# Designs tried in a protein design run: designed miniproteins, single chains, continued (4). Part 114

Each design is a single chain, and the fold is of that chain. pLDDT is the mean over its residues in the fold that is shown.

## One batch from the design tools (miniprotein)

Design m15953
Fold by ESMFold2-Fast:
Structure m15953 (fold): chain A 105 residues (1-105)
Amino acid sequence: MEKFKEVVKYVEEKAPELLELVKEMLENGATPELAEKMVKIVLENFTVEEMIEIVVKAVEGREGKKAGEEARKKLEELAKKNTEENKRALAEAAIEAVMEAIRAI
């Protein structure tokens, strides 16, 4: 699916270090230290809107356009509260989306 390739390319262009860490996690398993490092990279390199786009594109790739539109609305509602906890939740969702995209291609 082209949507998963778009996610991987976008992340590679903006934060290539994140792709390497996601690949390491997929090969060797997740540790709390690796998860924290990935969250920090996402928060430093992507806006809230860009994190939402990554998640929406992955959902569209998996479940189609309508599911992507529903995911966007839920993520935008989360983003409106603009707390550090909500920003972290968006970063974690973006990392999961990148993992799914890499597995799919």
Scores: mean pLDDT 82

Design m15954
Fold by ESMFold2-Fast:
Structure m15954 (fold): chain A 84 residues (1-84)
Amino acid sequence: SKADLVAVIQQIQDIMKSSGDSGSTKIAQDTRDRVSNGQATRFDIQTSLGIIQLRLSIGRQFDTMDRIQPLIDQAIRLGDQVIP
């Protein structure tokens, strides 16, 4: 459901905030808000979460990446199911 997608992106946002990555936190927040408002596309979700993954890779934050990877995979799958 859309609520499940919002909840998963919120979990990604919370992890980014806890890691001190304000940029990735804002990307996750903006993505969550667009999903909530019905303005997100499937490509928006994939692109935004892909940017977070790229930022973590460049920063060599592999432990944080491992923590969020299953949530990112879940968010992409849910986006494909609930967003037309």
Scores: mean pLDDT 86

Design m15955
Fold by ESMFold2-Fast:
Structure m15955 (fold): chain A 94 residues (1-94)
Amino acid sequence: PDTVAQDIEAYVEKHRNSSLKDVALALESLLLSEGPFAGAIANGVLDVHYDRLSAEQKELLEQLKKVGDKGDNFLKPKEAYELIAKLIELLKKM
């Protein structure tokens, strides 16, 4: 529904100017919440930092985009969470 899309966009805007370390912490919070929209939120947050990501991080983000349609994240939540976890690990090593 419209409220969920608005909440996702508000979360992305809140983290637009965040450091990559703060992005990693935000993504850890998303994984801990186990919410059905974690993939969509992570995709949006990382996309606004795309130019700052390593080649490996960009590849994982493209995989996350393929797994999660914003309307269909419920069908592959485990795969989305695994990709987000790998992205967090790489962000923490930067």
Scores: mean pLDDT 71

Design m15956
Fold by ESMFold2-Fast:
Structure m15956 (fold): chain A 91 residues (1-91)
Amino acid sequence: LEEELKKAIEELLNAKNEKEAVEAAKKIIELLKEMIKTSDDLEKVLKAFEEAIEAIKKALEKFPDSKELKELLLELEIMEGIYLLKQAVLS
């Protein structure tokens, strides 16, 4: 899962067009959903969120008019917020 996430982030950062960037970003979100389900390592999950958010923001620098990338960034930020809230409440 970590290796797949790393590759998806590399695909996003090296995307030549918006379609490639959107496909890579969608893959990143699905991999993060799996990490949330399978990992009890808070630090590892949070680091993965930060790396993914940074990567989508960099993709938006290249494709600033991409509504799909903006929507995926928002989804990812909401997912991180929900994850953090659940960790705070359950701790």
Scores: mean pLDDT 82

Design m15957
Fold by ESMFold2-Fast:
Structure m15957 (fold): chain A 60 residues (1-60)
Amino acid sequence: SEEIKEIQRKLKELGYYDGEIDGVYDGALRAAVIKFQADNGLPVDGVPDEEVKKKLDELT
């Protein structure tokens, strides 16, 4: 998924994700999303929703 690749790139830029930019939503990416949500005051559900995407766009 191109959307997942974009999330991977932005999380990697911010230091939350060290994995491959492969477009696969795995446990490592889920853990990165959870930590990002917790650090940024977002609901911690591990889902890269619109709020997560907006916050990533603001920080990158």
Scores: mean pLDDT 81

Design m15958
Fold by ESMFold2-Fast:
Structure m15958 (fold): chain A 82 residues (1-82)
Amino acid sequence: SPLKEALEKLKEVIKKLKTPDQEKHLALLDEIENSEPTPELLLRLEISVGVLLIYATVNNVPKELIDELVEVEEKVFALLRS
């Protein structure tokens, strides 16, 4: 499934960020993979994305990794709308 592949790539990027809330973000992606997207679930994903981007910026994560994070997140959102 394209969605499963995109979610797997997003999990790999999140693991590279080494954020203290890694398990929380990964658990949300598992929930998205195994559930139909509800408005509440999509909002939780948007919040998760925002938190990860703030973390990456504040902790001076390499731009290449931030760009990869953004690209994969945009792909996940596009697939969830399909």
Scores: mean pLDDT 84

Design m15959
Fold by ESMFold2-Fast:
Structure m15959 (fold): chain A 75 residues (1-75)
Amino acid sequence: SSLEREAEELLDKATELEHSLLADPSATKEQRRAAVMVGSTATMTVLGIKLGMPEELVRKNIEKAKEMFKKIEES
């Protein structure tokens, strides 16, 4: 579904962010922790879709993960 694709794209972006921060010697512990939290949220959302999570809850989780991602990018 389109929601599953959006959740997987979000997971890919979160993984790229985590790798970028791991390669950056100026990255803070707080930034790395936040990236792990976003990645975890995206992973659980993808898993939840496969386990039959209601579509409304999937949309809310995607929105929360996007907001968390934006806050890290602004840090």
Scores: mean pLDDT 80

Design m15960
Fold by ESMFold2-Fast:
Structure m15960 (fold): chain A 96 residues (1-96)
Amino acid sequence: HMTLEEIIKKYEEKLKENPDDAEAYFNLGVAYALRGELEKAKEYIDKYVKLKKNPTKTDVVNLRSVAELVRNLGLPEAAEYFEKAADIFEKKIKEK
């Protein structure tokens, strides 16, 4: 059982050791979105998208699943950030 605060601390500590850890940015984006901290959520999601050079179909599915989750929790603005990230990844995949 990890709280959102424990998850945030864990991944912020990972980023201190490796500032290019795309997974850490994704998890921080999700955690801050669930806390309703929209500016931080967007910042971390934007960094995740920038660092993830070879996205897969699984990455798109995960982003859309998170978007649906946060929308159902009453956070449609946060859901939009995840949907836009998924759209960017899907476009990159379809260009191959």
Scores: mean pLDDT 85

Design m15961
Fold by ESMFold2-Fast:
Structure m15961 (fold): chain A 79 residues (1-79)
Amino acid sequence: MKLLMTITLKKGLSEEEAEKLEKELKSIEGVLDARVTNLPDGTTLVTVVAESLEAVEKAKEKLKEMGLEIKSVKVEPLP
């Protein structure tokens, strides 16, 4: 079962920070894809496609380890 995790970060990231975050998330075992997009409101949208809940939790932990403040998290099954 594939899961989509959608996270909003409280702050925007630079292009370099966004690329580094995508790379770090994609390096996690069980993460199939990750995308990081700055939003016009000054927040950052992070989407992660994962194979398991364990991979979702590891991705969430990685964001916290990188000092990123999470505003909201949504996890949903992918078709």
Scores: mean pLDDT 82

Design m15962
Fold by ESMFold2-Fast:
Structure m15962 (fold): chain A 87 residues (1-87)
Amino acid sequence: MEFSEEEVKELIEEAKKLIKELEELKPYMNPGWQAYADELIEKIKEIIEKIKEEKEKRTEYANQLRSHIDVAKALIEYLKRQLAAQE
């Protein structure tokens, strides 16, 4: 198993934090980015649920979650640059 229970828990907590940050940034997005953020949030939530329900595919879903976390981080960084121009 590539991911330990602790590593999966850390990924889920990071994903939840990123969902919250995307939701906080959503009012400042144009409609296209809002739609994309909504799709991404729903996808992340679905994968978290699948990790809990489908133990045999947990590693596959954990890898998918990590991929979506990377996408969410990139989007948040891009949006922060556009809105504040601060690191």
Scores: mean pLDDT 79

Design m15963
Fold by ESMFold2-Fast:
Structure m15963 (fold): chain A 81 residues (1-81)
Amino acid sequence: MEIEPGKVASLVIRLRARDRAAAEEFTQRILEHMGLVSKVGDTTVLVAGPLSAEELAKLRAIIEELADRVQVVDERVLSVA
């Protein structure tokens, strides 16, 4: 009856958008669908925070949907708890 505890990953994902409009579209989608706030430079988007497996899967789906406009350039997992 021991089940894996619901693990949360603390991570930082850096993304490159095609243009500023693509960066804004991406940030709006993750805010709207996940309630997740991201930090935006001109065409660079930084997503950071503790994310559950479900939240990470949702983030991955949004990234895949916008893959022609937004690309992952760096992903770092800081901890899993």
Scores: mean pLDDT 73

Design m15964
Fold by ESMFold2-Fast:
Structure m15964 (fold): chain A 89 residues (1-89)
Amino acid sequence: SDEEREKTIVMAVILSVQGTLTLAERLLPQLPEETAKRVRELMKQARELIDQTKQMLKNNAPVSKIRETAEQAMRLALETERLVMEAMK
């Protein structure tokens, strides 16, 4: 169904964000202290948005709101990756 396809997309976004955060966590010990602090703050916010996305899925929230929350988590994960990659140069 269309709803099942939307849920599959949201689950794929969750897995992608979690993968990015796992890689960032592995690289944290190699980052300068100030960069590591900022990355940890972004990772915390992204994890909170993923938890919110999962709760919205359980509560049958509107799919548009679930996608918006998941996309916010993805944006924070991408910013985390950008900061990590910039610091590793």
Scores: mean pLDDT 88

Design m15965
Fold by ESMFold2-Fast:
Order: C-alpha cells, then sequence, then structure tokens
Structure m15965 (fold): chain A 79 residues (1-79)
C-alpha cells in the first residue's frame, strides 16, 4: 500500500500521503527523485495549507534515512 509506505516518512500523515499517491508519488524513491521544479509543482497541486512544511519535513527525513544527498536536500529546500 503506497499510502501506508509514505506515512512512515516523518511529516507525512495519511491525508497528505493520499494526495501524494494521487499525484503519482508512490514511494520514498519518487520523492527522492523530484527536481526543484517538480517539488514546487507538487506543493502547488497538493492544495494543503501545510504542504510546504510537510514536504520539507519529509525531504529532511529522506536525507536522515540516506535516500538523498546533502546536495539534493539543499537543492530542494532552496526551491
Amino acid sequence: DAVEELTKIFGVDEEFAKKLVELGIKSKEDLANLTPEEYLELIEKINDPLAAKKLGEAIVDLYVEGYISKEKLIELLKA
């Protein structure tokens, strides 16, 4: 279950995970592979007033877990 898998990421609740799956984000790898442009588009499409905060927390968790490099973390958070 993609929703269940995404809720294991810090900052991702069930409703946010459902929105991510609707937008084609089904795994930690899908989040880790976002470009800065795709990251901004994702925030806009989620239609959650906390989307930027939740997605930022998720990206930091992916860095802590080793899914993305420090360079990628900085690149996404500067978007």
Scores: mean pLDDT 80

Design m15966
Fold by ESMFold2-Fast:
Structure m15966 (fold): chain A 73 residues (1-73)
Amino acid sequence: MDEAELAARLRERLARVLSPEELAQLDDGTLRRLARLYREKGAAVTAADLAELGLPERLIGPVGLVLRQLAQE
């Protein structure tokens, strides 16, 4: 799966757990950086990794959960 395809998948999955307003805080650049991080580390992505990407604090937990679920598919 390429980075852009994975970023689109992440946005689709996050839309199931985040409000539209919360999802709008994740711009395309942030989603691509997140997709790259997931490609490099998979399920090993940590809360500290997500904080370093500049995610809002309240989104770190939901995003981490989505990444863990995707790693099991």
Scores: mean pLDDT 79

Design m15967
Fold by ESMFold2-Fast:
Structure m15967 (fold): chain A 64 residues (1-64)
Amino acid sequence: EQLIEEAEQRIRESELLSPAEKQFLLTTLEKIRAGELTDAEREAAIAIARASGDLRTAELLEEL
């Protein structure tokens, strides 16, 4: 839970992520909490964070 909370805070406060990217990543965190995240969805979320330059958010998503 602590890593999910850290990721959520970083996503919400990120200056590198667009509003649409933030919404996608926050939805991804909800799916992680529910145990519903697919491998493809995880890879897409990590790729979005990396492409934005928010490497810490990408790292947190890889650890979740």
Scores: mean pLDDT 81

Design m15968
Fold by ESMFold2-Fast:
Parts: sequence; structure tokens; C-alpha cells
Structure m15968 (fold): chain A 71 residues (1-71)
Amino acid sequence: MTKEEALELIRIGMDENDVESLKKGLEIIKENPEEFLTPKTALEISFWLAVAKAKGKEEAYKLVLDFLKTI
């Protein structure tokens, strides 16, 4: 899976509250954090996280927060 595909799963997961797609994308980043978690992608994820919180996507929001505490 490409970095772009993993980030798209995270974006869709947060936008649609799709916990399974979100988990899949986050696990890919966790396997290769240096390759996938750059300053640019971290900023994009932070933006999507803020939008998810504003839209009331509670499950997706909590899942990403928990993930960010593990890296």
C-alpha cells in the first residue's frame, strides 16, 4: 500500500467515522513511521483531526488521539 493510499484511508475514516478504514491506515503508518509520518503528513492528520472533532466524529477522533500517544 502506498503512503497516499494509507493517508486516504485515514482521511476517509475520520470524515465518515469509518473506524475500520482508519485503523487500517494508522497501522500502516505505525509499521513505517519514518517513511509515512513526515511533518507534512502529521500536519494534514492534525487538520483532519480538528475537522472530525468539529463534526462530532467522536469514535474516529478518539482513535486518532490514542494512536498519536503511541508514536
Scores: mean pLDDT 76

Design m15969
Fold by ESMFold2-Fast:
Structure m15969 (fold): chain A 59 residues (1-59)
Amino acid sequence: SLKERMRRAARRLIEEYGLTPAEAAKVLSKIYNISLEEAARIVAEAAGVPFEKVLEELK
């Protein structure tokens, strides 16, 4: 599914490129044309971190 592809992309951005979850959310938002909130949710699921923590670092 598209959501599973986005979760794998988020994991690669963090693991291979050394991005923070918030930085990975910004990249996903731009690439997939989704909101920062939705990107943060996907990244939180992929990285196993709280969604609220990713949102705090975006604001």
Scores: mean pLDDT 85

Design m15970
Fold by ESMFold2-Fast:
Structure m15970 (fold): chain A 85 residues (1-85)
Amino acid sequence: MDEEIKEQARAAGLETVARMPDSATPREVLGEAAREGRKLGRELAEKYGADLSYVVNLSLVESVAAASRAVADRLAAQRAQALAA
């Protein structure tokens, strides 16, 4: 259960980063990932018959963590390109 929730939450976070425009701030991207993580957590809590607070928090944390890593990688790549130009 926990690994299935984490896997789906990470995918939701990464999908959020992929669909947000490059002009979006890190704060906006992480806010959207948090919203998607909470929504997914509610759906998965019902599906697994598990504690709502636990599953929502697990999904929220994993979605935001995945999105945060992807945003950091994107910012590092942009900085490297700026230095190479």
Scores: mean pLDDT 82

Design m15971
Fold by ESMFold2-Fast:
Structure m15971 (fold): chain A 98 residues (1-98)
Amino acid sequence: AREIAIQEATELLNYAKEIGNDKAVELAQKAIDYAKRGEPVKALELIQEARKILRKEDPEGVKKNLEDSRKQLEEDYKNGKITKEQYEAAKKRIDELL
């Protein structure tokens, strides 16, 4: 959970910086901090909030980013880095925004 939250938040932070959305950058930075503190549930909530903000500004870019994240999650699951339950939960969060 912690490793997944740090990974997702870091990728989201880079994307938010690329499109210049300061609020999404702030939320992604807070998500990294919460994940590192051992609060992955709070981190994932902040990630979803940031994704919703970014989707309103750049729906096509967010769709591509979410599809890329989905592929990475599938690879991590196939390589044994995450459990099936972690994969399904992350996939559900992505599907809520597509």
Scores: mean pLDDT 81

Design m15972
Fold by ESMFold2-Fast:
Structure m15972 (fold): chain A 63 residues (1-63)
Amino acid sequence: MSPEESARKGAEGARALGTGGGAGAAAWHQSMHANDEEMARRAAQAGALGDYEGAAEYALKAA
């Protein structure tokens, strides 16, 4: 797919992972901490700005 589509999907995936809506209880518990949501927001923001590498980096931090 296009770089823009990849960045958009990456940012959306990163946001979904980082919102604390993860599959596990551990991920849900981590959502209590601002760090995971902050990283998810940065990932979504980077993706929206076309920085899909940064978006992936923040997604890894959020997950």
Scores: mean pLDDT 58

Design m15973
Fold by ESMFold2-Fast:
Structure m15973 (fold): chain A 59 residues (1-59)
Amino acid sequence: KAAILTALKKASIMGLQLSAADLATVLNSPVSTVSAQLKALIAEGKVKKVGSKYTVAAA
């Protein structure tokens, strides 16, 4: 949901990439929930996976 995109946008501005575990900690949510939402956002083209980490797919 929007909270994951907001966290990833902030990380991107700082030059950081976040793992699903990092996002789970920041959002105080289960890793399974975060992973499911990340998968949906990747399918929508809003997020991309870089190795074991994630970033906003904005050009």
Scores: mean pLDDT 76

Design m15974
Fold by ESMFold2-Fast:
Structure m15974 (fold): chain A 61 residues (1-61)
Amino acid sequence: FKELLSTSLPVTKDSPKEEKMEAFLKSIEMEKELMKLDPSTTEEDEKKFDEIIKEELEKLK
């Protein structure tokens, strides 16, 4: 196995809409896992995250 990190997504403004959506969905999964593990996550944090999701989905239309 290589110890080279490939966690960096090569997603830019030039990337296809599909790649942006995939990266966004993966980001959502990661954020939800982190929020679930963090006991300091509040309802306000969840609402902010939902707002970000809505805004990004609107952009991806």
Scores: mean pLDDT 64

Design m15975
Fold by ESMFold2-Fast:
Formats: sequence, structure tokens, C-alpha cells
Structure m15975 (fold): chain A 77 residues (1-77)
Amino acid sequence: QRQQLIAQFSQIATSKFGRDNADRLVSTVRRYDLDIPQLQQLIDILNNMDVSNDAQRAGAVRAIIARIRQWAGQPNP
């Protein structure tokens, strides 16, 4: 179910980026009302990300938000 995928996404994001970044990403997912296939793709992207420092984590968070916005038909800033 969609809520289960959002919970899984939140857990992975928290482990990779920390709680504040995870909360921001979950809010973005809920704001743009992502469907099940989009949520599965995001989870796959998160699982394949390797981040070792704060700059890489910040870049990854921005890239994920940009991907969500792109799927919602919004232009990247």
C-alpha cells in the first residue's frame, strides 16, 4: 500500500540523511501526492545512493526533491 511505501521511504531517508532531511523529503512526497510506482522508484534511488559527507547528503536531498518536482510537472529551480 502507498502508506507502507511512504513509511519505508521515511526509514531509509532517516538512516541516510537524518531526521530533519527525512521529514522534508516525506513532506515533499505528500505535497506532490506521488503514486506507488514513483514511490518505488524513489526507494530504489535511495537504496543505490552512497553518501559519505555532509556535502554529498545535501546534494542527494536536493536531487531527490528535484526528481519529485519533475514527476509532478514542476520546473526545477
Scores: mean pLDDT 79

Design m15976
Fold by ESMFold2-Fast:
Structure m15976 (fold): chain A 68 residues (1-68)
Amino acid sequence: SIEEEIAKFEEFAAEKLASASPEQQAQIRRVVTQTLAEVQRAVAAGDYEKARELLRQGEAEIERIVAE
């Protein structure tokens, strides 16, 4: 379900935050906030495929941040 995918995204972000630098933490928190807001809008519109794509993009952005 989309709810399980959102929970997995939040768990992924929490794991990355636990070992991130303060600068990375600030960037990750911004990505999480923006991604969840956009996902909520997509879900409200009934666009579950867009919601999944947004979660995937958020994860990729977090991975990019922690690779720096």
Scores: mean pLDDT 88

Design m15977
Fold by ESMFold2-Fast:
Structure m15977 (fold): chain A 105 residues (1-105)
Amino acid sequence: MFPQREIDLEQQIENALEALDRNDVQSLLEHLELIVRATLSERQLGDFVMFKNGELQGKPLTEEDIREIAKRFGPAAAVLAVLERLSEGQKVPNELIRELLLSLR
């Protein structure tokens, strides 16, 4: 379905922003997954996992946690946090998602 070897990051960011504007959560999730795959480093993934296991300790991920992840580990790690929160059926403000996506451009 998607090209297995190439991800056009700019196109995926544009598609994610359009999905936000349409309130299309399913399309948003698909494009955020591709963005994470294109931008998230092994180090950022490790930092995110350590944050979840060490600092959250079973607490639900909050909007402030997403902002702290962006500040400490970069916007790609914060987009992963958004993807996980939305995949759990929780809400994330469109403004926060837009800010993070624009930070990856």
Scores: mean pLDDT 79

Design m15978
Fold by ESMFold2-Fast:
Structure m15978 (fold): chain A 119 residues (1-119)
Amino acid sequence: SVKEEAIEILEEIVNILLTKYKLSDELKKLLEEAKELALKYLKGEEVPEEFLKALEAVKNKEVVRFKDPVAKLAAILIYISEKLAKKEEIDWDFISQYLSDEFFEMLKEAVEEVKKKRS
């Protein structure tokens, strides 16, 4: 299913980010927490209603100002993983507004590695 594929893709992206890059302890913790929230959503487990609304806005390409960096990263990871599972194009210009330049480049590189492994 698309959901099962999105789960595998998300886990692969986060694993690449955690294993191939020198990340701060704060960024590692943020990635681990964002992964947990994103996987809860993809598995159909209960997540906060504010997160669901923010995720829906991201999917609709609506501008969202996230107060919680975990929710922001989780929404981005879900968006990317679902796009890859559906074999749809990722709107990198839209995603770039939410991330630092350094993290954006690392994320884009990790996503390209996952795409090559699944081709």
Scores: mean pLDDT 85

Design m15979
Fold by ESMFold2-Fast:
Parts: sequence; structure tokens; C-alpha cells
Structure m15979 (fold): chain A 92 residues (1-92)
Amino acid sequence: PLSVRQQLLLLQMEIGVLEVAYAVLRHSESTPADERIARLQRLIARYDALIAQLRALRPQLSPAMQAQADAVIATAQATIADLRAEIARLRA
């Protein structure tokens, strides 16, 4: 089985992949609004799932690793807020 540290690192890596996917989407000037909204909604769902996994793992973490998990969750939540704001802008 994976160690708790390895599980935390894999979740951080998965969030990093979503951050790259969002950066690529932001740089894509040719994506139609409806397709962009669909991709943003999919990113939000994936972020929510990873935040839930981090929260579930948190009680098994050392205080230092809990602080790392909390920082990752806070950053992911800020990104979700940005994604929701962009969806609202595209629907206006």
C-alpha cells in the first residue's frame, strides 16, 4: 500500500495537472464559449473530488503535512472561485 506521504504527493501532483490544464485553457483563444464553460465545469468537479480526498487523508497526516494539505486545499479553492467567475462572465 502507498504511504500517507506518497498519497499526499500523488494528490498534489494531480492538482498540479489540473492547474496546467486550466493554464492551457486560459491560453486557448479559439475555444468556443459553450465548450469553455463545459471544460471549466469539468475542472471544478475534478478539483472538488481532489479536495475531498485531501480532507479524507488529513486526519492521518502529521501536523506539518496537514499544513501542506491545507495550503493545497486553499489554493485549489481560490482556483475554483476563479473558474466560477469565468463561467459567470461567459454566461453574461
Scores: mean pLDDT 87

Design m15980
Fold by ESMFold2-Fast:
Structure m15980 (fold): chain A 70 residues (1-70)
Amino acid sequence: KEIEEQLKEAEKQAEELHEKGLELAKEAEEAYKTVSDKKAQELRKEALKLMEQFGDLLQKIGDLRLELEK
């Protein structure tokens, strides 16, 4: 029961991070066209951080699925 809710929450967080990462990548590309490189670099750094968090969540989702099957 608890693990099922944690799995659902982790999957939702992973989807949100994936969408946010894509949004930031798009904004970084637009920033290169219309504003300073500094803003684009800051957005790219944030996107990279979100990608790392996404990877960690995928690992957690796998672990939770294994726990759920016990």
Scores: mean pLDDT 75

Design m15981
Fold by ESMFold2-Fast:
Structure m15981 (fold): chain A 78 residues (1-78)
Amino acid sequence: MSELAKEILEVLEELAKEAPEVREQLEQMKDLLTANPDSLRLQLEAALAALKLGEEYGASKEIIERARKLAEQAEKQL
């Protein structure tokens, strides 16, 4: 698994702890990314979803900033 995919999985897990309302959705994204760890498209989609859900459900600034940086990294690799 790439370092980028691993970091995205970590952010999804941290976000699920702060926003339990979206935990099921985040678990589905973690499963998809784990099954397809080299998919840059899924890495970008997961990072963007973490950013959007983090902002929508009031996650910490740290999680939001990490999600944003990971989305930028994934987009740059496409």
Scores: mean pLDDT 83

Design m15982
Fold by ESMFold2-Fast:
Structure m15982 (fold): chain A 88 residues (1-88)
Amino acid sequence: RPSAEEVIAAMRALADALRAAGASAEEIAAALEAFLLDYVAANPDTSDEELETLVGAHGALLAEAGLPDDAVEARTAALRARMRAILA
């Protein structure tokens, strides 16, 4: 399975490609959320430490895409809960 570093690189590449194509910050956020939910579904052995690392990278990419801090916090919290539900 890919390392957390490889997953984060893939997330950044996805965000950069979507931004270059003219995607909105909301579209980039939705794509990154779908990517991580698919990742944890495929990798049910994802640890809490790995999950927090990926969630942190997600929040940083949402801020870079132009989401305001309150939206980043809300989306990051919701994603963390959804990822944990898949891994339960």
Scores: mean pLDDT 86

Design m15983
Fold by ESMFold2-Fast:
Structure m15983 (fold): chain A 74 residues (1-74)
Amino acid sequence: SDEEVLALMKEAQKYYEQGKIEAAIEKLRKAIEVADKNSPLLVLTYELLIELYKLQKRYDEAEEVEEKLKEFLK
């Protein structure tokens, strides 16, 4: 549900502000799992997850998420 996705995104933002990037990533991954496949929030969640992986220099994981986002946008 969009409500659950928004709640998880808010938790991710809180962890990000605390410098807990791994915890923020985990919350965004959960948001993707519970998102409706047609939700516009799914695109935003993928984009935020890609940015956090790049911030952590986890470029292989960022690329995997980018490919999933490209498939979603087709």
Scores: mean pLDDT 84

Design m15984
Fold by ESMFold2-Fast:
Structure m15984 (fold): chain A 96 residues (1-96)
Amino acid sequence: VVEEEVYIVELEIAAYPDPEKNGEIGRQMADAVLAAGAAREVKSIEVNDGFTRISLATRDEAQAEEAIRVAQETAAKQGALAAVKSVRKEKVEVEL
């Protein structure tokens, strides 16, 4: 077991009173980030009545910045604003 540092990016979207629409935009943001190679994985997508929260795992700070850019551009194309809630370094265990 080896510890590796990753950057976890958390984004929120609350553009519409309809949680299904916010959830769809959140999923499209996650899909766009993965398609751009800007995240290693989508950790979670949480759909709540007031907002959708997306958590992305990225390799480094540059990839985290790219993930934020792609996600915000995707949200903007749908008339929505994605808010960056946190960007943090986390140590994860990697199985060898």
Scores: mean pLDDT 78

Design m15985
Fold by ESMFold2-Fast:
Structure m15985 (fold): chain A 95 residues (1-95)
Amino acid sequence: MDAVIEEAREKLKKARELAKEVEKLAGGTAEDVERAKKLTDEAGKLATEAIELLRSKLPKEKEEEVKKLEKEFEEIVKRSAEAAARGAAAVAEKA
């Protein structure tokens, strides 16, 4: 049980690190923006895997903790997607 929550928190930490990298890359070249999009997809996959793991392994009594982690993942993925979209728009304007 603790191992499941720990794994989900490690995935959350990794998703947060990916989001920071996306923000840095979104202001760069077209290649950097492509990398930012790929990292955003990776963050989304980590979020999906972590929430699926929590929902499959934890009892209903932990539903509120699962919801809290789900919201944190959703916010991180949303920020990454918005940063990548802004970078893509900036690159498109220069073309």
Scores: mean pLDDT 79

Design m15986
Fold by ESMFold2-Fast:
Structure m15986 (fold): chain A 99 residues (1-99)
Amino acid sequence: VFEEIKKAKTLEEALEIISKFKSPQAVLDGIVAITHYKGKEIAAPLIAAAIYVSDDPEVVFRLYLMARDLLGLTHKQLREIAESLPEEVKEKIKKALEN
């Protein structure tokens, strides 16, 4: 799992890896790992999508802190990223978090 995350080169590859995780917590841990290993270009869309589709305020709070502290992103920037993302990205993250 960790080694697969290190090999992801695109948002699409990162989504394929994340979609294989068996629980919402594992999906979140995967997004954290991507943020550390892949940087802003892949991590920012994943965090923004997860915040957009999540109904759990604790999850949303953790993702906002991670985006602020690791990527320097504001709430406004994350919202704008989420609104610009394809619906397919948001639906894939939503499905992964609902397992």
Scores: mean pLDDT 77

Design m15987
Fold by ESMFold2-Fast:
Formats: sequence, structure tokens, C-alpha cells
Structure m15987 (fold): chain A 95 residues (1-95)
Amino acid sequence: VPEEQLEADVLTALAEMYLAIAKIDLERGDYEGAVESVRLALKVAKQLLELGFKDEAIYVANGALEIAQELYERGHPEAKEVIDEAKKIIDEAKK
């Protein structure tokens, strides 16, 4: 339990770093880099969900969803897969 919580805290921090990188890439016009960083954040969100850390998974998935929606609105269709994955994680975590 203590080790699991430490793992959740470390994973959440890692996901926040990926989301921050994605925002920087988006502002710089590196849309491919932004999509990749959001995908990495969602992999962390899935791991958090599998470990039972639902609130942390929802938090990361919502951050990823916000960035992915912006990418999709800017005409990057590859972001649609990321949007769908983020929504799926949020829906699964609410159960």
C-alpha cells in the first residue's frame, strides 16, 4: 500500500511532465511531438487506472484530452485516437 501510493505519486508526476512537454510542443508548432507526449501521458493514466488510482487516472486523462482536442481542432486527425483513448480511461475510472 505505501509502495503503491509512492508509485502513483511518481507516475502522476511523470504524466504531468509529459503534459507540460506537449503544451510546449503545441505552442512551438511541433504537433507531432505534442501528440507523442500526450500518448505517453495516457499510457501512464492507463497504468494508474490498472493500479486502482482512479482519481489520478482521471486527472491525467483530462489533461491529455484538453491538449488532444486542441490538436484535433487545429487539423491534426491523429489526435482523434488520443481523444477517444482519454475518454475511455475517464469512463472506466468513473466505475
Scores: mean pLDDT 85

